# Designs tried in a protein design run: designed miniproteins, single chains, continued (3). Part 38

Each design is a single chain, and the fold is of that chain. pLDDT is the mean over its residues in the fold that is shown.

## One batch from the design tools (miniprotein)

Design m9379
Fold by ESMFold2-Fast:
Structure m9379 (fold): chain A 69 residues (1-69)
Amino acid sequence: MSALERVIVRDLMRVSGLSREEAIRLVREAKELLKQGREEEALQLLMDAGLSEEDARRFLGGLKTLLKE
């Protein structure tokens, strides 16, 4: 896991109250959806995990940055 991905996982746990394992799984699933161009489904996945739409959009932006490198 990259340093940036580790930061995203920690922030996600803090905002959502998810366990580390749940946060890692969520990040992985969202990344796969983004790789497929399924951004709306990735956003919904984050919101279903307890994130507000604003927080979900911010995390989605971070994951897009992570996928570029």
Scores: mean pLDDT 82

Design m9380
Fold by ESMFold2-Fast:
Structure m9380 (fold): chain A 97 residues (1-97)
Amino acid sequence: MEEVEFVLPTELSTDTSSPAGRRYQRVTQALRDALLAGKSPREVAEILAQVAEELGLPEETIELFRKAAEMDGEEAHLLILRGLAETDRWLLREARE
């Protein structure tokens, strides 16, 4: 079964002392704030793309959020989840280096 919700890495979500942990917290906080404000998936994707650019995330990850911002409904939602998964993987690798 494909889950619509993503699971955040606990070690990065709780460790705000590292630069990677702080960047991850900023991405997840931006997502939370946008969802609480009732933003559409497209608007959430636009906000996440902007935050990803400001944090210097890989261009491939930024492009996933930008592409999500150009789509509607379920397709935008799926691209957001992919961008978040790639962010998780990249930040987890960077934190271990």
Scores: mean pLDDT 68

Design m9381
Fold by ESMFold2-Fast:
Structure m9381 (fold): chain A 72 residues (1-72)
Amino acid sequence: MEEMLKKLLEKLAEESPELAELFKLAVEAAEAYKAGDLKKAAELVREIAEKLEELGLEEEAKEAREAAEELE
């Protein structure tokens, strides 16, 4: 799974740097969550929400912000 995500990130970085950055943040958030660092996970999910809003995905950005508040 993680190796497949890395392959997807490399391909997305060539086609869309914004999407590649978003996936990188998502992987880092998942790793922080698995490590029990809920504050770091919340911070990263909040960054994801900000990037989603910049991309015009306002509904997804709202869901990500709500998830970040639940983690903290």
Scores: mean pLDDT 75

Design m9382
Fold by ESMFold2-Fast:
Structure m9382 (fold): chain A 57 residues (1-57)
Amino acid sequence: MELEKEIEKLQNEIDSLEKKVREAARKYGADSPEVQKLRDEYLDLAAKYNELKKKLK
């Protein structure tokens, strides 16, 4: 049950980060440092999400 809550929390954080990446890309351009930083955070969260899903199954 705790694992399922963690997965949902990570999913929400990933969704939020996707919106931030899109907003930053519109304001600063897709190659901006802001977008690069947000993409790195996105990849880190996605990796954690995949690890937790593997442990759940």
Scores: mean pLDDT 80

Design m9383
Fold by ESMFold2-Fast:
Structure m9383 (fold): chain A 56 residues (1-56)
Amino acid sequence: EELRKELLKAIGDVLAAIGDVIDAELAGDEEALAAAEKELEEAKAKFKEVAAKVPG
């Protein structure tokens, strides 16, 4: 139950970070793009950690 909530949140965080990267690229904002890419890597790392807790 709790693990399912963490997994869904981690997926949502990755999707939000992808959106931020796209927005920064469209705006041509190099600083925002660098920040968004860092956030995406952090979100991916967190998703990997949560996914590793799923049995099977």
Scores: mean pLDDT 82

Design m9384
Fold by ESMFold2-Fast:
Structure m9384 (fold): chain A 56 residues (1-56)
Amino acid sequence: MSGEESAKKTIEESEAAIPELEKGIEENKDNPRKQAVLQSALDLLEVAKKIAEEIL
């Protein structure tokens, strides 16, 4: 697999996952621990997307 193909897949999967994580954060406002974990996952996904965009 090329680095470009992997980067495109990361961007596509990140764009699909971000709304789901944001929804999860909203649905778990009464569970601060779960909300914090989901926020950390969202932050990592944003970083991964940015790195993938820089590769292209």
Scores: mean pLDDT 80

Design m9385
Fold by ESMFold2-Fast:
Structure m9385 (fold): chain A 71 residues (1-71)
Amino acid sequence: AEEYIKKGEEALKKGDYETAIKYYEKALEESKTKEQKIRALKGLRDAYAKLGNGYGAAKALEELKKLGVEE
């Protein structure tokens, strides 16, 4: 999960939001801890928001709220 989170962050910084989404999705699938899931979901939320995909961003936010992230 950590490797995919790192790759997602790098893609997000480069403005490659579609690649960032792919890496964060893989990170979420491989996440073994609540912390890793939260980081992957925050990345998905931000990448979808940058693409103007309000549905994807909202879905990631909903999953974050289920994990107790109220920010």
Scores: mean pLDDT 80

Design m9386
Fold by ESMFold2-Fast:
Order: structure tokens, then sequence, then C-alpha cells
Structure m9386 (fold): chain A 75 residues (1-75)
């Protein structure tokens, strides 16, 4: 059970860090990097709609909305 809990924590961390990376890359105009990170977040179980909305908010410069959506996508 401890090993399963540790794995679940790493999967949650992977969702969050990849969604965050997609958001940051999008804010910097690094669209290819953003796309790769978004795909990795979604593969780890992040909400695809919320990750896409976070990336779009970041491209628009709305980093407060983007960060909120990243947290929701990875929860």
Amino acid sequence: SVLDEVRASFDTWDKYTNALAAMVAASLGADEVSQIAMEQAIRKGADPTLVQQAVEAARAGDMETAMRLVRQAAS
C-alpha cells in the first residue's frame, strides 16, 4: 500500500509539473514544447479541457487564470 501511495503521489506530481510546463512554455511562445508537455500531462491523467484552457490563458498573458486551471487539471 505504501508503494501504491508513493506511485500515486509521483503520478499527481507528473500531471502537475507537465501541465505547469505546458502553461509556462505557452506564455513564452514555445508552442512545440507546450504541446509536448500538454500531451504528457494528459497521458498522466490531467483533464484535457482544463489543460487546453490553461495553455490558452497563458498565451493571452492571463497567468492567474492559467495557474488556477493547471491546479484544477492536475487535481
Scores: mean pLDDT 85

Design m9387
Fold by ESMFold2-Fast:
Structure m9387 (fold): chain A 88 residues (1-88)
Amino acid sequence: DPVAEFLRKAQEALEKGDYETAVKYAEKAIELDPDFPLAHLLLGVAYYKLGEYEKAIEYFEKVIQLDPSNEAAKYLLEEARKKLEEKR
């Protein structure tokens, strides 16, 4: 499954602190399956780690839209919003 392979590579990149590579592979997963919640979650986390809080918020909101029960996405959305306010 190409989606699963790209998600695995995105997760490995996040674990290694290679956030740009994590973005690349999560975006490839979204290109193949635009409505896969985990792909949007990993992309949001990668942007959060890169300090791109507005982008992180967009992807976490998309996760919640696709899976309203995702507690991790709700928590991360709030954390990204707090970081955005601190940056301003």
Scores: mean pLDDT 87

Design m9388
Fold by ESMFold2-Fast:
Structure m9388 (fold): chain A 99 residues (1-99)
Amino acid sequence: GAMPVVEEPRFVKLSDNAAIVSVRVRGVESLDEAIEAIAKAFGMKVIKRSEPREVAGLTVVTVEMEGENPVLGKKAKATIVLFYDPETREAIAVGIVEA
């Protein structure tokens, strides 16, 4: 089957220890697939997620990840808010990465 397509993540480096991140993923069949694709793209592991909720037809979840972040060049923790649209099969995530 078709693999999810992760668009190049956008990072705004705030300091040696912090960055804002945004990413878009297309062709995802589920929220779980979107979370996995984003974690893989960041090179990080999911350590926690909130219960999903529905907002304006979108599924919204907060995800915490940890691992070595290539933009910061060290071990970091990411907190992201992920919006999944089941109609378009797309997800958008926005968050912060801190080391």
Scores: mean pLDDT 84

Design m9389
Fold by ESMFold2-Fast:
Structure m9389 (fold): chain A 85 residues (1-85)
Amino acid sequence: DALRELGLLMGAALVLERGVSPEEAAAALRAAGIDVTAADIAAKAAELADLSDDEISDLLTELAAEIGEEKAVALARAVLEHLNK
């Protein structure tokens, strides 16, 4: 589903951009209600490793548009609140 795909992409982006561990990213996403594992996040990060920041940003924008801005913002907020703790 689109919300889970956005969560996977967001988790992978955190691993690649901020150096968050796959385990930490998965824990933050699970706290936000997304059913993902560290292995899922690591696999998505490996798929995205050869993409530019612009390409990853375009994918995030496309998925956020699909699920709606309110849901995308709520997910991002929940993940960042967990990681900032």
Scores: mean pLDDT 80

Design m9390
Fold by ESMFold2-Fast:
Structure m9390 (fold): chain A 60 residues (1-60)
Amino acid sequence: MGGAGTVVKEGDTQESLAKRLGVSKATFSRALKRGRVLVNGKPTTSLPFKVGDSVVLLAE
């Protein structure tokens, strides 16, 4: 998949994850609601994320 990816670290917030993925917190929140965020390979619409989870933001 052609998206940006990161791994959840201890102390991470929705904002810090969004920054590492190169997007705003608002963009990340919209992506979650649209099912464009994969957590461990599965579409996720809700928080919280667990430390060590693989997070991928899908491109349009």
Scores: mean pLDDT 73

Design m9391
Fold by ESMFold2-Fast:
Structure m9391 (fold): chain A 68 residues (1-68)
Amino acid sequence: GMMEELKKKAEELIEEAIEALRKGDIETAQRLVKELKKVLEKLPEEEKKKLSDYLDRTGTRAWIEANE
């Protein structure tokens, strides 16, 4: 359903942002983080909690650092 597609898109955006940061492509990482924020705003709290588990597994430190 739509929520499953939004969750998958968020997971893909997280992975792409992490890879952009590893490559030093800060501009791309910032754009990806902005898109991630838009997707997260559309998810209900229960799905956000499930996504939080994925963020922990993917090493969210790079994502959090890009969020400034």
Scores: mean pLDDT 70

Design m9392
Fold by ESMFold2-Fast:
Structure m9392 (fold): chain A 69 residues (1-69)
Amino acid sequence: MEEAWEEAERVFRGFKIANEVADEIETDLSPEELLQAFIRAAGAAMNAESDEEMRKKARETVEEYVKKL
């Protein structure tokens, strides 16, 4: 139970940072594209050890995804 809660917290933290990063990126994405950007950013952020690194990885991931659209 405790391990599942820690994993959930890490996921929520990743999504929170991904939302902040997405809000900083000026783009007209469809709902599906926005969802894919968030999922990718959250996944990248979850593997980081600090908020700063999570934000950096999330931002890079969203920017890479948007550039390929």
Scores: mean pLDDT 70

Design m9393
Fold by ESMFold2-Fast:
Structure m9393 (fold): chain A 57 residues (1-57)
Amino acid sequence: SMAALAEARARHDEALAKARELYAKDPNPPEEVKEKLFEEIRRLSRELAALEAALAA
């Protein structure tokens, strides 16, 4: 649904904003924090891509 797509985009944008804030505060964040954040971004990117593919017609 379009609502689900909008929500997925919002979550993806929030994750990217958190990444920018993390690096703004510390140019070399702890590796465990980076790994968790990048894994979340990868998951959200896959969810967004799947929703966009489902709505492509």
Scores: mean pLDDT 81

Design m9394
Fold by ESMFold2-Fast:
Structure m9394 (fold): chain A 91 residues (1-91)
Amino acid sequence: SDLEEFIQRLKEIKERIEANKDDPEAIRAAVGELSRLLTELARKYADDPELQQLIAEANQRLAEVMRSGKTPEEQAEEIIKIIDELIEKLK
């Protein structure tokens, strides 16, 4: 399915974050890539209100994590949880 491509890209971003948990610049770059991917997904499924809401909530949660002042490792762990929840909901 078309959603399988987005799931695979989410998994790749997750693996990159897991490999770089102690690198705040790598985490910030991965979050930027994730936000761009979510924008692409929102554009492709503009007529799916449930998916639009999930994307909006994910973007809000990502912004909250990044401004939280938590350690890079703690931010990485929370972002990974957000990605895992997105993957599960997109199946």
Scores: mean pLDDT 86

Design m9395
Fold by ESMFold2-Fast:
Structure m9395 (fold): chain A 139 residues (1-139)
Amino acid sequence: SLQEKVDEALKLIDEVESLLIKARNLLTGLRNAVDNKDYDTAIELANQLIDTLKELEEKVRELQKVASEINPYISDLAKKLLELVEEARKLATQALEAIKNGDYDTAKKLIDEMEKVLDEIGYVLGQLYIQLRIIKNEL
């Protein structure tokens, strides 16, 4: 039923939000490690961030599949969310390579870009949540 799909999407949003909080905490740790010149810790945190963003991408792909069965607008929001998560993963991988190569200025710029992308993910996730709650209340 449409209600079951909306409830499944809301559950997936809660899981995505938990992973987003974890990614934000790891990104904050990564920034602090780079600023403190603790590059071994920075490499470890960057790898953990990449793994967390991979889990986030998997959950967003599940959300996109369910969203496609609700309506076109919810589907488009889920697609935008997936594109943002893929961008965050690419930036995290580039930041890791910059740190490994001793290009710490590039790493800091990439961390700043990742913070903006994670904020956009949070915004789109919030829009999805609001729209799904509206649909559920009309059922």
Scores: mean pLDDT 92

Design m9396
Fold by ESMFold2-Fast:
Structure m9396 (fold): chain A 60 residues (1-60)
Amino acid sequence: GKEAILKYIEAYKAVSTPEEQKRADEAIKEVETNDYVSDEAAELAAKGYKILGKAEKPAA
């Protein structure tokens, strides 16, 4: 559901540059406001899912 997508975008945001953090914040707002997950939000969530699934590097 939307909660899982938001969780994964936040995981990606935590290890991203300030520019990517801003993009992630915009995607989070969009998912919260709409009942539809955009392709961009889904891509960011997929990146966060992989980060949480591996988590092998220090500070990420």
Scores: mean pLDDT 73

Design m9397
Fold by ESMFold2-Fast:
Structure m9397 (fold): chain A 92 residues (1-92)
Amino acid sequence: MEEAKKILEKANKITYGGLEEPLTDPNNHKQIALALALLYVAGEISYEELVELMRKYKLPEEDIREAARIIAGAEGKIPEEVYEKLLKEVYG
């Protein structure tokens, strides 16, 4: 399993510097959530790995909501539906 720092580094690499602000803080739950959403959308991690990592890093509901918004936008889905599914898998 990759450490949080490596997760952020991989997300920065696959976005080719396209992020407004680079993901550099492995203790920042919001940055971890954004990195995981980007890795999942890019096909670099599976949905099962996404859920497991969100659970491992104990991401708060608000940061899961932000991740769900990114995933929904990329997949043409409704953000609330993606959020409810992720929340249930991670916490319920």
Scores: mean pLDDT 78

Design m9398
Fold by ESMFold2-Fast:
Structure m9398 (fold): chain A 67 residues (1-67)
Amino acid sequence: SEEALEEAVRLLVEKAGLPEETARRVAEGVATLLAEGFSDEVIIQFLKKEAGLPEELAKEIIEIIKK
């Protein structure tokens, strides 16, 4: 949902220090990977390696976007 994407963007800006546009692309990317059927573990690894997110924050973002 749009509200879930906005919540994820807000957390990425506040906790990961990402610029808003970068945070939005990351959140949209997670939504796409979930829609394509990738596992949470694969998405966590992607977020840690490509976006530099700590594992706990990556898990939070996935759970928010699943709403």
Scores: mean pLDDT 84

Design m9399
Fold by ESMFold2-Fast:
Structure m9399 (fold): chain A 110 residues (1-110)
Amino acid sequence: VEEAKKYLEKGREALGRGDYEKAIEYFQKAVELAKDKDPRLAAEAHLLLGYAYYKMGNYDEAIKHFEEAAKSPDPEIQAKAYSMLGDIYEDLGDEEKANEYYKKAQEAAK
């Protein structure tokens, strides 16, 4: 778990300086290490993986990781994941699906 937290922090640092490829490497490592031991940390890593892929324009990978993050029982992680899914579907021109995810984000945030 401690190792997973270190990779999550390294990934955030890489993300902060716009190094999305390096951020993805670190967040993938965090997911691998946290997967069965810390589901909340794994969900947080998936949320950040989705965001990094989104910033790179890789919407298919971003959607997969945000869907994994949305499975989290943590309302903050769930709301952020749904909000990002809404943003992606809006970017793709799927207004109906975007609105569905924005509603889920609002419900999770309540």
Scores: mean pLDDT 86

Design m9400
Fold by ESMFold2-Fast:
Structure m9400 (fold): chain A 73 residues (1-73)
Amino acid sequence: SRKTHLILQVGSILAMIRMMAWVSENPELKKELLEEAERIDELLKRLPEYSVEEAEKVLEEVEKLLEELLKKL
């Protein structure tokens, strides 16, 4: 379903942020990445209860966050 694809996309971004934290040697950046990953993990757990429109907004926000975090690498 469309909702399943949205959940998988958010989950993929979460996995990317966790990988960025794992490879980062900067302790301050690592902490920021892990804190953001925890916030996304909590959002991901609630996504099945959201509408498709609400899930699309979550994906947009998480994609923007990923872009900002990638600039800090």
Scores: mean pLDDT 87

Design m9401
Fold by ESMFold2-Fast:
Structure m9401 (fold): chain A 75 residues (1-75)
Amino acid sequence: AEEIRKILEKVVDESFATAITAGVIRAAKAGNVEEAYRIARQGLEFAKKSGKLKVTDEEAEQALEEVRRIAERLA
């Protein structure tokens, strides 16, 4: 949980990071890694459209892959 939040806080504003983290953790604990990844990707897309993405698209994709690996461990 804390690991995902720290990764996301580097790429989006705290409010987006908190909301995305909550959704990802819920999906991962339910055993649905695909849904956890989808929530994270959709959240970053919303942040980008809102001007709240702090990093490049490449760095955002790296963050998504890190979140996916942690979600797989939580499932």
Scores: mean pLDDT 81

Design m9402
Fold by ESMFold2-Fast:
Structure m9402 (fold): chain A 67 residues (1-67)
Amino acid sequence: SNWEEFKKYLLEELGLDEEAANNVILTLKDFGITSKEDLEKFYESIKKVVENGRAHVAELRAARAAA
C-alpha cells in the first residue's frame, strides 16, 4: 500500500525509527489524509520539500563556511 511505501521512506530516507514513523502516519490520518490519491500527492510534495530543504541547508552551510 502507499502507506507502506511512505513508511519505508520515513524509515530509510529520513532515518526515523518505527515509533516516530508510526506517529507521523497517525498524525497525517488525523489530518484527513486517508485516500490513496491524497497520500500519493502528499508523499510527492514531501519528497520535493525534503530534497529542496537539504539542498538549501547545504548552500547555507557553504555560504557560512565561506564568510
Scores: mean pLDDT 74

Design m9403
Fold by ESMFold2-Fast:
Structure m9403 (fold): chain A 83 residues (1-83)
Amino acid sequence: SAEEYFEQGKELYKQKKLEEAAKKYEEAIKLDPNYAEAWYNLGEVYFELKKLEEAIEAYSKAIQLDPNYEKAYEKLGEVVNKL
């Protein structure tokens, strides 16, 4: 399920296996494109990988799906300041 891939991504992220974590979040999003938290977490991984444009897209999608996603707005601002 999307939730299972999301939890696998979180576990890999804790282990700093960033590229593997991204793949699991991408699989979660493939099954549920409206999974705002998975988009946010994918943005976090891309930001750590210094994939700034991909991070912006992921955070922006999280905000589009959940306009009250306060931490996604904060992170989007941080990424834009590093461009």
Scores: mean pLDDT 89

Design m9405
Fold by ESMFold2-Fast:
Structure m9405 (fold): chain A 62 residues (1-62)
Amino acid sequence: KVEELEKKARFHEKNAQVAREGARLAESYGDEETAQRLRDVAENHQAEADKYREEAEKLKKS
């Protein structure tokens, strides 16, 4: 259970990184709309990763 939450956190952390890189590339092509969307995606993935990290810590304390 804890292991699965940590795995989900890593999945979201990786996707946040990929989205940030995608945003940088889109901006370099002048696609500001896609760049902003990918920044939002990265922020959402980071928030999900943080949530899963907190849930994993909560279960460890149980």
Scores: mean pLDDT 83

Design m9406
Fold by ESMFold2-Fast:
Parts: structure tokens; sequence; C-alpha cells
Structure m9406 (fold): chain A 73 residues (1-73)
């Protein structure tokens, strides 16, 4: 039955989205810890965070686009 398949698909999409967001947050935390250990100046820390934020936005958008493709098919 299609309802069960849609439910499984939605759960898989939800889990994948949550994992992507969680991985992004962990990466930010790791980068902060590394910057603190290296004693980086604020300007370099800000630059690294801007770069990570840009990567995270791209990953989230890609995950959203794939989700929309699966729902439209």
Amino acid sequence: EEEEKLKELREKIRENTIKTVADSLIAIGDALDEAIREGLPKEEVDERFAKLNQENVKKIREADAETKKLLEK
C-alpha cells in the first residue's frame, strides 16, 4: 500500500535531514575547539565559521532538493 511506502520515505527523509543538521553542528563545534586550541585571532575564527556556515547551507539545500525530487517522483 502506497501510504506505508510514503510513511517510510518521510521517516527516512526526516532522519537524513536531522543527521545532516547534527553533523553540521558537530563540525562547527569541532572547528571552535580547534580554533581555541590554536589560539587563533578572532578574524580567522570568524573566517572559518563563515566558510563552515556556507558549506552547511549548501549541504542543507542539497538535502532539501533531493527530498523534493523524491516527493515529486
Scores: mean pLDDT 73

Design m9407
Fold by ESMFold2-Fast:
Structure m9407 (fold): chain A 77 residues (1-77)
Amino acid sequence: KKREEAKKLKEEADKLMEEAVQAYNSGDYRRAAELFRKAAELYEKAASLVDGPEKQEFIEKAKRYRELAELLERRAA
């Protein structure tokens, strides 16, 4: 049950990631930052529902995309 919920959250986060990359490529850095931040939040939620290596992968992705969102927010200002 929780593992299936984590999979759903990962799939949603992956879609937001693709949208964030598209926004970045079009020069919309503010939108890209918002989408990366939302994706990171979903990875954090997914990490809370699993254990083992999969949890560490989600935590690492969440951290990376949060840092990227913060960087893009600063550049957009």
Scores: mean pLDDT 83

Design m9410
Fold by ESMFold2-Fast:
Structure m9410 (fold): chain A 91 residues (1-91)
Amino acid sequence: MAAELLAEAREALERARRLAEEARRAAEEGDAEKAREALEELQREAARVQRAYAELLALGDEASVAEVERLAAELEPELIEAGEAAVEVIE
């Protein structure tokens, strides 16, 4: 059901935001292992968002697709910052 897919995407985006903050904090502290783990979990949550997005597209739920796109766009700057910070300590 489209509402369930939208809820799953929202939950995955919220988890991704927390993981991006965790990765950034670990990178600031020089904890390469924690930064790597947070990025790997973030990548899994991103995959979950992409699956829900693809299924919403297949269902033709334009409103839910637009909502996921809006939420993802709001989160993109934080994901970029977290990735850049983590790369500096992970090597």
Scores: mean pLDDT 83

Design m9411
Fold by ESMFold2-Fast:
Structure m9411 (fold): chain A 82 residues (1-82)
Amino acid sequence: SKEERLLEVARRVLEHLGYKPLSEEDRERIERALAERLVELQRRVLEALKKPEKTPEEEADIMVWNGLPEEIQRELREIVEE
């Protein structure tokens, strides 16, 4: 499902960042929260890139997005566009 794909992407982001959850319950909550934030981040970045001038918050969003592995960026784009 779309949700399962988002959770898989969130899990790979956590691995990329070297983050290790303390418990399985915390892992599941963090993965869900991160999945939602990644979708919102992608949408904010797409909107920010249309503007000639960026706010500091928009520049931070773009920097965070560009720091993600290219494969993860591609998968998130595909999931959001479906």
Scores: mean pLDDT 81

Design m9412
Fold by ESMFold2-Fast:
Structure m9412 (fold): chain A 65 residues (1-65)
Amino acid sequence: SDIELAERIARVVVDTMRARGASPEEILATARRVADDLVAAGEISEEAARTMIETAERLVREAEA
């Protein structure tokens, strides 16, 4: 499903950016850009894009706590 795909992509984005020393703000900006690009390309729905951003926000928040 595109929801499962969105969650997987969000985890890859967060893990990859975090490994490169990116800030929480940079990670979230990248997740939003990737989500927007995938919606524009017709690869995921707007609902899946929201799930991707929410997943990235949750993972970033968990690392801050």
Scores: mean pLDDT 85

Design m9413
Fold by ESMFold2-Fast:
Structure m9413 (fold): chain A 68 residues (1-68)
Amino acid sequence: MDIEEELEKALEDAKKLGNEEVVKIVEELRANQSDEAIEKALKEIIEILSKEHDLPEEVKKRLAESIA
């Protein structure tokens, strides 16, 4: 499933960035992949990224594509 691959890459990217909040959200999403959990997690990640200085464009693009 496409979302599974994107979540795995997002988790690796989040770990490299050292953002513990994003890592926790992605790990919870890997354990519970219901539609509601996916939408909630993606919205929370986008909100965190919007509050911080721009993260790598690749990570932002990947997360945006997942919710589009």
Scores: mean pLDDT 66

Design m9414
Fold by ESMFold2-Fast:
Structure m9414 (fold): chain A 65 residues (1-65)
Amino acid sequence: MIDEARKLIEEAEKALESGNVDEAMKLIQEAFKLIDEIREENPEAAVELKQKVMDLVKKVMEKQR
């Protein structure tokens, strides 16, 4: 699960760099779901992953239109 969450975050970053905001938002939502599951087993990893996803959300908001 941790490796899958990291992969989703990397794919979301790639999508944002390509200008594919809709795909990036979808990948961000999937990453949040995995982070919720990871939090039960490894809360430290979940905090780190959540911070990375929050940075991506800020980048999406900056692009706006």
Scores: mean pLDDT 79

